Designed miniproteins, single chains, continued (5). Designs and how they scored, part 23

Each design is a single chain, and the fold is of that chain. pLDDT is the mean over its residues in the fold that is shown.

## One batch from the design tools (miniprotein)

Design m16768
Fold by ESMFold2-Fast:
Structure m16768 (fold): chain A 92 residues (1-92)
Amino acid sequence: EVVYDPEAREKARQALLKAIESEPDPEFRDALKVILIANEAYELLKEKGYDPEFIAKILSDIYEAPSVEDVLELARKYGLPELVEIAEKALK
């Protein structure tokens, strides 16, 4: 369904950031933060040259996480300090 398009991805990221900022429901806001973390994790892992299968597995596990705290624990389990930093930033 998706073609790789950096402009479309950046527009989607900006829309997501705006949605998080304007979301009054803290539970739904947390869910949007998980999606943001997944998107940033994809870019980070791709930039660092991780295997596509490994990236897909990490993204799947992130999307299945019920909260940002669960993503943080997942990042620690995989030994990904950069993903830990992304999740910690989203919690603050």
Scores: mean pLDDT 74

Design m16769
Fold by ESMFold2-Fast:
Structure m16769 (fold): chain A 92 residues (1-92)
Amino acid sequence: SPVIEKLEKKYEAGEELKDERERLALAIHYALKAYQAELLGKKELAEELRKKAEELYKKLSPELQEKFEEFLKELEENLPTPLEKILKELGL
């Protein structure tokens, strides 16, 4: 996503994300990347990405923290589903 790439560049450059929605989106992105890194056995990368997600999460309002937690729970419970959907679309 071009939006996520722009937010990641700003955050990695040390710029403050003043919009809580931007912080939520980037926190979700880092959490997803951390999960993917862990599945590939990249434990150190997964820990670094989880730490970035947690730092962004701590700067969210309680309402957006709850939304992040709901999303993360859904992702963890349904993680095979996106791969199965892709395989089905590819006829595999």
Scores: mean pLDDT 75

Design m16770
Fold by ESMFold2-Fast:
Structure m16770 (fold): chain A 81 residues (1-81)
Amino acid sequence: MVLKEKKYSIYHLAGTFETPEDAQRFAKILETATGQKVEVDLASGRAEVTLEMSSEDIAEALVAAGRRLATRLEVTRLEPP
């Protein structure tokens, strides 16, 4: 009750995938977990998304999923806690 509730943390996720299918799977995982639409460039095998997340646990789970599917995953927190 008397806690500082943080605003949504904004995370930018940029993944490079060997196949368009892996990029699509990553996008689907993000959309399912966050309810937000994810943009995927299937021609280059890249997926980039900016997500507003209310939970660090959700962010951690999504990063773990990305690391399994992506050849390279960059995670940037745009809004500090």
Scores: mean pLDDT 65

Design m16771
Fold by ESMFold2-Fast:
Structure m16771 (fold): chain A 68 residues (1-68)
Amino acid sequence: MVSLLAQILRQEILKLTGNEELAEEAAAEFTERLREASKIPDPEEQQRTISELGREAIERAVREAEER
C-alpha cells in the first residue's frame, strides 16, 4: 500500500498537473526513495532528506507536465 505521505504527494501533483499517470509515477518514485531514506542512520538527516525528496518530486512532476 502507498504510504499516507506518498498519497498526499500524488493528490497534490494531480491537482497541480491534472495528469493522473504522472501523479502515480511521481508517487511510486517517491515511495522507493522514502524506503532508501528510511535506511539513513541519522534521524535529522533522514527527515531533511524526506522533505527534500517531496519537494523535488513535485517540482519534477510540474516540469514533466509542461513537456506533455
Scores: mean pLDDT 77

Design m16772
Fold by ESMFold2-Fast:
Structure m16772 (fold): chain A 92 residues (1-92)
Amino acid sequence: MSYEELLREIEELEERAKNAKTAEEVEEILDRVHELIERIERSNLSPEQKRELLERVRRVVKTALEKAGDDIKVITRAIGELLRIIGLELDL
């Protein structure tokens, strides 16, 4: 799994997050975010590459959180993913 492949998937999610209009669309984005975080963590990429990818994923989650509106379930999931990213970055 290449850095460029992961970066491309993140860029696709950034666009999906910007265009999300429903809680369902935001939940689908968060499902993909969860998968990407696990793939980045398990990858043999350098700490620098992992940090760059996690920073970009964090931006996706922040955008998704802005699109969540008043959906407490979606807000809670997004905050959970942000905390996971912060935890991983502290270990890099």
Scores: mean pLDDT 84

Design m16773
Fold by ESMFold2-Fast:
Structure m16773 (fold): chain A 65 residues (1-65)
Amino acid sequence: EVVELEITVEEGDTIEDLKEKAAEALGVPPEKITLKSVASGKELTDDTPASRIPVGTVLKATVVL
C-alpha cells in the first residue's frame, strides 16, 4: 500500500522537520517517509540544505507499507 500526503514548506523547516510532520500525520516512523518536490519530481534527502527548499514549496510525502 502506498500513502501520499502533500506538505507545504514553512520558514525554518529542515528535511527532518518535514519528515517528522508527515510521519505524525500518517502515523508512521519518519525514516519511512520519502519527500519529493511536486514541481521538479526530485527526491529530497536528509542531507539537503534548508536553503535549497524555498518557503511555500509543495512536497509529496510518500510511505510504502
Scores: mean pLDDT 76

Design m16774
Fold by ESMFold2-Fast:
Structure m16774 (fold): chain A 100 residues (1-100)
Amino acid sequence: SLEDELLALLDELRALLEELSKTADPETQAILDEMIALVDELTAAVRARDYARAAAVARRLEDLFIQLHTRSDPSDPRIQRIAALLGRAFRLLDELLAAA
């Protein structure tokens, strides 16, 4: 299902954010930790089928990703992977919103 695919992407995103947090400076680590908390909130909202809340959380997550990107090496494949996972997750969320 679209929900199962979205939840799997959020699990992958969470693991990648945790991996980045291990080697990050304190300011970047704070952004990553907040992104992890928002991924957990997004996961809970999706499971509850509260897609309005999920969309609000996704916007906050996108804002934090912009902050992360400005602090990151643009050639870092992990940052590129996070962008790809977020883009796919947001597309699946839009499809779920349209189907609700």
Scores: mean pLDDT 88

Design m16775
Fold by ESMFold2-Fast:
Structure m16775 (fold): chain A 105 residues (1-105)
Amino acid sequence: DAIAELEEFIAYLREVKGKTSNPELNAQLDALIGLYEQAIEAIRARDIKRLEELLDELVKLVKQIIALMQQNNVDPREIVIFSMHAIGASASLLLEIRRLKKQEA
């Protein structure tokens, strides 16, 4: 389910954070983890408006992290893996938003 998928992505982000020594990248990864934790709470609260706001912020932050990874010469294969996981998490949020909207109609 959506919450389980987001929890798996948070676990992956913690692993990525543990492998990097870049303070700016670590700070942005912490921010991304926090936003996904807020997204899980918003799913539990069935707060569609908050989820839409969080999805926009999550997509923006993911793009910023990818740019920062490229600037810091992170292995392109690791960037692809990160991007794949981020796309999956964003898709799970979008599908959950659509599901909740159908239930409120």
Scores: mean pLDDT 87

Design m16776
Fold by ESMFold2-Fast:
Structure m16776 (fold): chain A 61 residues (1-61)
Amino acid sequence: SKEAEDYLLQGVLLGTQRDYEGAVAYFRQGLAAAEAAGDSELAAIARRMLEGAEAALAKYG
């Protein structure tokens, strides 16, 4: 869905700025939106993005 894609894009942009807390928040919203839309493939991508951002936050936050 566009809503999920918009959240995931914002999370990526924040991650490039090393705002890992912001990236985690937006990837969580993107995952929730993808799951609500029934988009199982986008939800799987969002989960991997979230895992990466959470790992970065734990290491660098």
Scores: mean pLDDT 89

Design m16777
Fold by ESMFold2-Fast:
Structure m16777 (fold): chain A 57 residues (1-57)
Amino acid sequence: DKIEKLLEQIKKLFLQFNENPTVEIVEEIIELVKQLPESEEKKKMIENLEKFKELIE
């Protein structure tokens, strides 16, 4: 399932972000999350990630 693989990649990037927070990792997570079906969770996650990106950069 493409969505399952996408979620697995997102989780791995979140783990990397927690260990080494970088703008590049946040950008990759945002790109993957944008590929998920539209949902409340997706919108909130993108908003939070964009906020973190601005804060880190």
Scores: mean pLDDT 80

Design m16778
Fold by ESMFold2-Fast:
Structure m16778 (fold): chain A 81 residues (1-81)
Amino acid sequence: MIEKLRELAAESVPEAARVLESLIEMIEKGEVELLGLEEGPVVEVLLDDGVVVPARILTLTVYDKKAGKTVTLTLTLFPRP
């Protein structure tokens, strides 16, 4: 699971890469546990300038050890050009 997050971070724009890198760091420090990772299909996203770009929807299920709760995160990942 962590290796897949590293791959996705390397393939993502810098903003998304930073979010994924922060999550990886929290997992490695034992602050959260990655319970599930689901990659959706590539979808077309319409940007404000009228450009349509491909994006991948990523759904992560993590256990937050501090809160004692499971949290679902949904991220829209734009690939690097």
Scores: mean pLDDT 74

Design m16779
Fold by ESMFold2-Fast:
Structure m16779 (fold): chain A 58 residues (1-58)
Amino acid sequence: VDGDGTITDEELERVKRELEEALDPSALAAFIREVDRDGDGRISNEELRAWLEREAAR
């Protein structure tokens, strides 16, 4: 985060890389399907940010 609570594009890129490293191809595909509203098999920064905001709300 940028210190003001906003998730930056740099943080989103880091999260994408960490997910790609941590998940098996099949698990990554399932995660992409869950957050990918476009159905292109890619996670946009907007989609990932929305998912992270949901997960961080605890």
Scores: mean pLDDT 69

Design m16780
Fold by ESMFold2-Fast:
Formats: sequence, C-alpha cells, structure tokens
Structure m16780 (fold): chain A 103 residues (1-103)
Amino acid sequence: DEILLKAKAVAEGLYRFAEYVAKNSDLKELAEEVAKAAREAIEALEKGDIEAAAKKLEEAVRKAEELLREAERTGSLTDEQIEGLRSLIKAGRELAKKLKEEA
C-alpha cells in the first residue's frame, strides 16, 4: 500500500529529525516527545493497526508543530532545518488524514 509506505517514511523522517534536534539543540524535551510519538506511529504501522498509526502520526505532527514554534521563537534551528520540519509536518498531517479514511 503506497499510503502505508509514505506514512512510514514520514514517521521515520520525523523520528530521525527529532533525534537529531534532541542531540544538537536546547529543544531536547519537545524533540524527544516528537521522536516518541513518531516511533509509536511506526510501531502501529508495523502491527497493521491503521487507526492507532493515524492517531500517533497526528500526535507526532501536533508535537512537531510545537517544536517548530519554539524553534522559530528561539532561533535554535537553521532556515533549512525549519523548512525540512515544515515539509514533514505538512506531509504527516495529510497522511494521518488518509490513514483515518482507510481505517
């Protein structure tokens, strides 16, 4: 399923980005929350629990939006990193909606 593959790729992208931010910025707490929700979305996808995957991806996106706002406020991320995070948030939001429609 192309939607499931894309959802997993975006969740993995959010996880890897958040892990990087947690190690390389003062946004560690928010980044760790994003990483946790993204990991839980990946685990739900691997179990075939599409409803749980949608909810966890939506949670990861919501927490990523909080991370984005704080990063913009503090200047802790580069412009390239901010744009990368915005792209992941947009894709994650769309895919979470599509997963809910499939469940």
Scores: mean pLDDT 87

Design m16781
Fold by ESMFold2-Fast:
Structure m16781 (fold): chain A 97 residues (1-97)
Amino acid sequence: SLSAESKAIQEKYKAAIEAAKAERFSEALELITGERLPSDAELSREELLERILRLAEAVAEANLKIAELDMSAEEVEKVREQVEKELEEVRAYLASL
């Protein structure tokens, strides 16, 4: 029952999560955004933390896009609220490092 577009986004999302679990943050971000990025090994600590934050934001956007394609407006708002809360937690955690 999922649209072809939703399935394509979900597959990219899944691949990106697997790359992030392997601590390949630049690769994970490339998989979600389609943007070419330098490897994590070329980044300073500050640049790597910014890359991780950008990945979290891209993951949040992908989750919302999937919800918008397959869910009701009421369900999309619940996903938006949850994603915003999780992203705030990620920002707070990274700022504490």
Scores: mean pLDDT 76

Design m16782
Fold by ESMFold2-Fast:
Structure m16782 (fold): chain A 91 residues (1-91)
Amino acid sequence: SDEENAEKAIKLIEEAEELLRKGAPEEEILELIKKAQEYAEKIRKENEVLILKVQIKVAEFALLRSEELTPEQVERIRASLAEAKAKLAKL
């Protein structure tokens, strides 16, 4: 189901966050993110709430790696995160 796919995607991102916190190799972190993206792709476009929840989680994860991003990339991610949270709050 779309809900199961969203839950699996979010769980994998949370595991990636934990690995990042522990200073694990980038390859291991990226493998978890790749798997999360595969589950996210299975969510139907009509399930906007689930898509927004996954997008928020991805954006939050990306900001944990802000030292590896340009200021312009960080600004775009923060703007996208704020927009996704605003949309979810209205649903």
Scores: mean pLDDT 85

Design m16783
Fold by ESMFold2-Fast:
Structure m16783 (fold): chain A 68 residues (1-68)
Amino acid sequence: MTIDDAVYVLQQTYGLSEEQARELINEAIELLKTHSRSETIEELMKKYGLSREQATLVVDLAELILRR
């Protein structure tokens, strides 16, 4: 999965702008370098005010980008 694919999914699912969706995906990718999945979900919820469901989808998409 590419970053552009993940951005498209977030735009279609939650009506996010391209800029917001791209920021969330890039933040999740960076957080996953030093944090667990659960820690990344919690950090996205705190930093961006996302629901657990929204933060989980962002992290799922970031993991798919990192798993080629």
Scores: mean pLDDT 86

Design m16784
Fold by ESMFold2-Fast:
Structure m16784 (fold): chain A 70 residues (1-70)
Amino acid sequence: MIDEGVAEIARAVIYRVTGYRGRVTPETALNVIKAVEALSKGADLGTLEKIAGDKKVAEELYKGGAKKIK
């Protein structure tokens, strides 16, 4: 289940990691959204890497999301 802010968080993370200016493939966006959802449930870094399919995205979510996502 996704919240209103999840897509905005996904865009911010992708921009920081890949340098994209907010244009992402739907597949990449969905994977990042799933990772944000897992992080909100207390998933560890290894789980985030598996869901996102990218270790840099998982790392950015883990360190940034731990403070921003409630």
Scores: mean pLDDT 63

Design m16785
Fold by ESMFold2-Fast:
Structure m16785 (fold): chain A 75 residues (1-75)
Amino acid sequence: MAEEAVEAVFEGADALEEQGHTFLARQLREGARNAAEAGDRGRLAEVALHASEQAEQAGHPELARKIREAAERVR
């Protein structure tokens, strides 16, 4: 569901913000919220996949997997 993907992106954004990636975290949160409000599930999945890649690169592989799973379920 869209709410699960938005929450997963926000969890990833929180982890990135804690590491100093404040601007990226803001962009991910805004992107996920805007896509969800527009009903654009494809865009929401893209934002979630980007959040997953960023979380993995930041050293959060389990969080990245959780976010990727949420992205795949939104479609």
Scores: mean pLDDT 86

Design m16786
Fold by ESMFold2-Fast:
Structure m16786 (fold): chain A 59 residues (1-59)
Amino acid sequence: SMIEKKAKELKELVDAKKYGEAFEFLSSLSQEEVNELKKELKDDPLAMSMLDLAGKPKP
């Protein structure tokens, strides 16, 4: 599925320690896609932390 491919891409960026690129990737996603990625990556604490930061509304 599209969400599985996006989860894999995020995981690869995080594993490569490309945190800036990972945040840029997350910022391009809708809130719905971010929520689906949280379900897919629930067992990856680092990816979940990045998703939590990206999912907060801009002040």
Scores: mean pLDDT 75

Design m16787
Fold by ESMFold2-Fast:
Formats: sequence, structure tokens, C-alpha cells
Structure m16787 (fold): chain A 65 residues (1-65)
Amino acid sequence: GSDEEIAALLAEIEAIIAELEALGASPQTVRRYREAFARVRALRDLTTARVALHELRGELARRKA
């Protein structure tokens, strides 16, 4: 259901933030993403979670390119 989909999106967001940190993203950037993630998690809104995941995937792709 929606709650399971939100949980999966939140887990993927957290995994991407951890990967960005492992790839050497600045502490300021990692902190900013973790603060944004905390807000997304609190809202538990599917649309907000999908937007956040899309933005983080783009950042990860840029970091790996």
C-alpha cells in the first residue's frame, strides 16, 4: 500500500545520502540532505518523497559522472 511505498522510498533516499557521503560529498551537503530527509520522513507524503528521491538520484548521477 501507500505506507509500504513511502517506506521503500525513504529507505532508498537514506541509501543514496549514505552513498553520496561515501563518495566524498562535503559534510555541509550531507547535513543538508539529512535535514531534508528528516522533513520528508515526517511528512510521510508520497509525492514529496518521490520528488526528493528524484533530486537525490540526479545528484548521485552527477557525482558519479
Scores: mean pLDDT 80

Design m16788
Fold by ESMFold2-Fast:
Structure m16788 (fold): chain A 99 residues (1-99)
Amino acid sequence: SKEEEERRREEALKKWAELLNLPLETIREFAEASKSDVEEAYLKLLAKSLELPVEKIRELAEEAQKYDLNEEELLEKLREKGASEEKIERLRKAIEKLK
């Protein structure tokens, strides 16, 4: 049902907010933005969760596509770009739970 789909969406957003340690409203705003530009919305969400400029996340996304970087290589590049170890471990845990 539509209500079941909305409930699952809300549960997913709450899980993402918890995993990334961001306000639920911030996750909802990015979910809405993803309806017009999914890639841009995710880049902004990652930038917010990692406390990095969106330009640095965009550079990493371009490098990932160009060099076919795996998950561990992406996390190492985030360290090089200035992401804190705490933020990187939080992102790693979020990715692991979504596998």
Scores: mean pLDDT 73

Design m16789
Fold by ESMFold2-Fast:
Structure m16789 (fold): chain A 81 residues (1-81)
Amino acid sequence: SHERLHIRAMAEHMRRELERLIEEYSDNEEIVEKLKEVIERIDAFLANLDSLSLEEARAEWEEITREVEEVMKEIKEYEKS
C-alpha cells in the first residue's frame, strides 16, 4: 500500500538521520546510547513492517516518533550547556 511504503521511507530516513547524529554527538556517551537504542527499535520495526497491519504500523511508528522526540529534546538541552 502507498501508506506502508510512506511509513517505510520515513523510518529509513529517520534511521539515517539518527546515525548522522551519533557521529555528530560522539563525545556524549549518554546521547549516543539513546540514539543506538532508537535505531535498534527502528530496525526491529522495519523487519516486521510487512507483517503488521496498517493500523499496527501507524501505532508503532507513532511510538518510535515519540522516542525520537525525547532524544531530540535531550540533544537540545545538551546544546544549551
Scores: mean pLDDT 88

Design m16790
Fold by ESMFold2-Fast:
Structure m16790 (fold): chain A 66 residues (1-66)
Amino acid sequence: LKEETADAIGSLYPEPMDRIVRGVALAIERSDEEWEAYLAAVKKLQATRSTKPSLSEVEAEAERLK
């Protein structure tokens, strides 16, 4: 699940983003809610299209989706 979530997020944001996301996911394997929030944040930012999602933005959106 943790690995699967990190892989899914990485697939949505090709290099170099995928590596950053994977690193964060491996560092903070504390709660499943965070994984779900990250995935939701990525999809939400992608829906915006106008905004290039950065790691910080993904984390901020994930926190809001909790």
Scores: mean pLDDT 58

Design m16791
Fold by ESMFold2-Fast:
Structure m16791 (fold): chain A 87 residues (1-87)
Amino acid sequence: SEELLEKIKRTGEATIKAIKDGNEVAALMGIRELYELGKEAVKNGDFEAAKLAIEYLEQAIEVSKDMPRVREAAEKYLKELKELLKQ
């Protein structure tokens, strides 16, 4: 849905900003929200929205090289979301 796609985009952009700003708490909350929105997209068959959530989690990993807790959370949720798409 367009609403879900926009929500993922806003959450993703806010999460990347939080990581760049060094706000670990906000970054971890955003990573969790991206995963939950991505799961909703998979359950609804919304491939475009699910792919966008995956892309933001991949970006989060790339920009969190110096933030191991954020990187580990993003890697975990990215793996789980990709496994859900295989089913």
Scores: mean pLDDT 89

Design m16792
Fold by ESMFold2-Fast:
Structure m16792 (fold): chain A 80 residues (1-80)
Amino acid sequence: REAELEELAREFKRVVDEYERGASPETIARLEELLKRAWELGQQGDVRAYLLAYEIAKVLGLPKEVLREITAGISRALRA
């Protein structure tokens, strides 16, 4: 699981650099895929994955409601 989180973090860093130079449908789709994977890992108890999901959601400019849901997930994971 640790290796998977590290891979997601490296991929996010690479893709966000491309996104900042010029957003494309492909780059956006890659960020959405990374967000889904990070969210799934967070739901399985890895709070660091939820933090990664939050950063990806911010880069994508997702609504405040989505950011709040991720924050709620972090709070639940920290209490578990």
Scores: mean pLDDT 78

Design m16793
Fold by ESMFold2-Fast:
Structure m16793 (fold): chain A 57 residues (1-57)
Amino acid sequence: MPPLEYPSEEHRQAVRDVSDLAADQGLSEDQMADRLIAAGIPPSLARRAARAIHDSL
């Protein structure tokens, strides 16, 4: 979880899109992080989000 609770609809959309892709395609944590970075999420947050998604699958 980021230390800042800023409203981030685009970041939340990217996380959901990557989560759906991971469930359907079997993406690795690194592949999820790369997708999130491509969507404009900072690498640090992207890696944390990818780990959370991976742990949720």
Scores: mean pLDDT 73

Design m16794
Fold by ESMFold2-Fast:
Parts: C-alpha cells; sequence; structure tokens
Structure m16794 (fold): chain A 93 residues (1-93)
C-alpha cells in the first residue's frame, strides 16, 4: 500500500541519519559507510516486500504482535541499538 511505502521511505531516511552520525563518531571509511547504507536499503526493501505479500509476522520484546507499520519501527530501533553498542564498544578501546 501507499502508506507502507511511505513508512519504508521514512524508515530508510532515519536509518541513513543514524549511520551518518555513527560514522562520524567511529571515523568509519567511506567504503564501510556505503556498505552499511546499501545493507539497510536492501533490508528495508525486503521488509516492505514481505509486508506487502503478508508473509512475515513480527513481535516486540514483550511478545506482542506488531502491526505492519510497527515492523518498520521495530527494525529501526533494533538497528539503532546495535549501532549504539558498536559506538560505545569503540569508545572504550
Amino acid sequence: SHMLKEKAEETLKELKKIIEEAAKKLGLPKEEVEKLLKEVEEAVKELLRLQLEKTAEGYDANGNLLSQEEMFDNFLERFRGELELKVEAAEKE
């Protein structure tokens, strides 16, 4: 649906911002940044495909079934958390 496509586009914009900010903090080379950007573009595209086909279900950390839009929010927050942990680990070295 149009709404899911817009949600996917908004999610991708936020993911790109998160990657760019983390790249600044970590001093990542351009090749690593480009790789991360391509990976999140493909992941969001695949998530959109699965949601449009109604072939995937997701659950939050408490075991509650996610709506189609919440699937994108869950992906964004999981990615943010994983990247924040990597930034913290690098800052401790």
Scores: mean pLDDT 78

Design m16795
Fold by ESMFold2-Fast:
Structure m16795 (fold): chain A 82 residues (1-82)
Amino acid sequence: GDLEGYRLLQQQIQQRYQDGLAIVDTGSDAAARAYIDQLRAEGDALIAAGRQYRNGGLVVLGQQVRQAADDLQAHLEAKKAA
């Protein structure tokens, strides 16, 4: 059902956030920025699709992906300041 698909997408967002933390902590700044920019673009695409198809769940998922990108950006900036 749609709820199970939604939960699986939420789990994938959590996993992508953890992958992003590893990239920020162990990878290059360029790789971290590229990953964050890709997540922002994916979040925006999900929000646009959710609005286009009147699927509020996709809008919420896209907002969660954007939040993950913002949190990773803050983590990258904090690491560079340390």
Scores: mean pLDDT 85

Design m16796
Fold by ESMFold2-Fast:
Structure m16796 (fold): chain A 56 residues (1-56)
Amino acid sequence: GAGGAAAMERGALEGGGSRETARAAGDYAKQGNGKAAAEMARPGGVTEEDGRRASE
């Protein structure tokens, strides 16, 4: 969905990640790499399924 990248960025920041990590998580979601996006946002409670949905 259209907000998927923003959700991954928020998850990464809430998990204590840097702004650079958050941007990378959003970029992976935009590229369709939901697994990598979710992995970076994992500490913020994001699942692989959330990342897959974000990459759609």
Scores: mean pLDDT 79

Design m16797
Fold by ESMFold2-Fast:
Structure m16797 (fold): chain A 100 residues (1-100)
Amino acid sequence: MEKKIEEIIERLVKELEELKKNQTPEAQELLEEAKRIMEEDPERAEELVEEFLKDVEEQYKASKEGTRLPVLSEEELRRRALAAILAAMKKLKEKEEEEK
């Protein structure tokens, strides 16, 4: 399970880099919101990332057990996109700190 979560995080980091290249208004709004959360309330950013990772684990377990995955609303999709960006930003920051 943990290895799949790491793969998802790595994919999110790549998608974050693509989002920075894609100058769409929606992508820019999500990036700005994520930056504000990281700067103003890093503890909330961590909570959002943890909730996102728990949701990913639950979806993986549900998929493995053959249960139906819930259909996500537009608001839930936006929250997940924001949390995914936060997770990717945190992972990218950790890699940058390792390089020093």
Scores: mean pLDDT 69

Design m16798
Fold by ESMFold2-Fast:
Structure m16798 (fold): chain A 87 residues (1-87)
Amino acid sequence: SEAYKEEAIKEMEELLKKFEEEVKKLLEQETDPAKQARIKQALASMKEYAKEQKEKIRKAKTKEEVDRELSLFKAMIEGALKDLKEL
């Protein structure tokens, strides 16, 4: 059964959507073009990372590998949000 992979990918997509919503709020508050460019680049990089992590999850051989990759993605999103709020 591939259900655990589909659930992990769905959770990643929900986390990415929340990240995009937070990025939108930050962009609406930011007036500095250089900071806006950094925020937009962080979103682009996170979308690319999400695509790579989804591929890793689809190719994973164990549920433990899937759980690990999902945990790494969650940590990456949390770190990126913290960094953006400190701009």
Scores: mean pLDDT 87

Design m16799
Fold by ESMFold2-Fast:
Structure m16799 (fold): chain A 99 residues (1-99)
Amino acid sequence: FTPEEVEKRNHAAVLAVSAAVDTAKDKPPEERALIAGIGTALGVALAALGFSDEEIREVGRKVGEDPEYGLEMVRQYIKELSTRDPEVAQSLQSSLENL
C-alpha cells in the first residue's frame, strides 16, 4: 500500500471510531471496545470502497447505536472487497476474528 492509501484508511478509521464511540458513550466499557473495533474495520472498508468522510461518519454513528448491525455491515463490505481488494478484505477478516 502507498503511504497515501494508508493515511486515507487511518483517517477513515478515526472518523468511524469517533462517531461510533461518541454515540455509544453511555454503554459499558466492554461494549464500547467492541464498537471501537467494529468502527475501525468499517472505516477502513468504507475508505477502500470510496465512501466520503460524511458517509463514513454516518455509518459510524449507526454502529454506535447497533453494534450487531455494524458487524453485519463489515461482513457485507468484506465480501464486496474480496473481489475488488483481496488484501484489505483478508486484513479486515482477521481483525473481525480477533474482536
Scores: mean pLDDT 80

Design m16800
Fold by ESMFold2-Fast:
Structure m16800 (fold): chain A 100 residues (1-100)
Amino acid sequence: AEFDAEVATLERLFGVALDPAAVRAHRKRSVEEFYKKLLEEFKNATKEEIDKRIEQIKASPVTPESEALIKALEAYKNGDFETAEEYLKKYRDIQLARLD
């Protein structure tokens, strides 16, 4: 599924181990927990790490999810934490919408 592919991509980028069976059983909870992990990781990331992650995301086909994630990362790079959190929330909401 498209959702499973995006989760796998983010798992690789952030080194977060997600159990596929748990993700399928508790999709919404897993998405919310993953969103919290992204907020923590982005706040601790250097500008160089953010640039590398943006490039890795752009190497895959552009989706509404990847576009929102790229905009969030660019906002974090510029120190605009409010805008970054808004785009991460949009990323989360798009993921949740694809589950229902």
Scores: mean pLDDT 73

Design m16801
Fold by ESMFold2-Fast:
Formats: C-alpha cells, sequence, structure tokens
Structure m16801 (fold): chain A 93 residues (1-93)
C-alpha cells in the first residue's frame, strides 16, 4: 500500500490526476488485503493530496479505507494514527 500511495501523491503533484486516482484505488486494494500501520499513514497523506487537488470522491474512498484499516489494526494503532485521520477528515470533509 505505501509504495502505491506515494506514487499516487507524486502523480497528483505532477498533474496526472487520472493516474493518481487509479494508483490510489490500487493502494486501497493492497491495504484491504494486507493492513499495516505504514499503509494507513500513507493513505492519510494520499487522501489529503487528492482532496486538495479537488478529487473529493477518490479522497473519500481513500479516507474510508484508511479508517477501516486503522480499525482492523486495533486500538493502539488507531490511537497512533488518530491525528492523521482527523487531519485527513478535515481536508476531505
Amino acid sequence: ATELANKAIEAVKAGRHDEAVRLADQAIEELQKNPSLEGVKALAETAIALAQAGHRDAANRVLEAMEDGAFKLGPEAFNEVKPLLEEARRAVR
């Protein structure tokens, strides 16, 4: 998830918006298969980048996957990512 999420952020910065959305959706699929704290953190940054670029629907999908992944990792992991989750929520919603 982390590598695909970082590629999505770089695609947003380069103005390759269709590529960014596709890479973000792939990062969601990988996080759903293999939840990880690093993947959740990378998706939070991806959601913020997509939201700031105006891709609200894609940003919401990434935010939902991040929230689900954080929940599945358990309370300790959820508490660690809570500040990033709140930042992503503010950017997207």
Scores: mean pLDDT 82

Design m16802
Fold by ESMFold2-Fast:
Formats: sequence, C-alpha cells, structure tokens
Structure m16802 (fold): chain A 81 residues (1-81)
Amino acid sequence: SSSTLEQLETEVAFAESLLAWARANNAPEELIAQLEAVLAQLKEVLDRARAGEIDDAEAMRRARELMGQLLALVYEIQALL
C-alpha cells in the first residue's frame, strides 16, 4: 500500500541520516560497513514492495528486523564516542 511505501521510504531516509552521522563522527570502518549493509537491505525491501514482489505484512516484518539491527549498531557506535 502507499502508506507502507511511505513508511519504508521514511525508514530508508532515517537509515541514510544515521550512516551520515556515523561517518561524520569517524565511527569504526566495520560498523560503518554494517550500517551500509542494513541500509542496502532496507532499500531492497522498499524496491521489492514497490514492485509488488512482497506484500505489506512481509515488507513491514523485514523492515522491523532491519530497523532493530540499525538501532543496535547506532547504540554500539554511541558507546564508542
């Protein structure tokens, strides 16, 4: 649905902002690489949802798991700053 796509787009934008923040604060290369991987997976979920390859429920489930991974990485980076 359009509301699911809007949520996924917001989550991708949020992840991009967090990656920019991590780079600006000279986070470890390994953690930056993990943030990039999570962002790439969020973009894949968005693309698949846009293409109708996955339904709203599956897209939201995958996004929830990826957002959890994103926030855990942000917590790890903050602990190192």
Scores: mean pLDDT 90

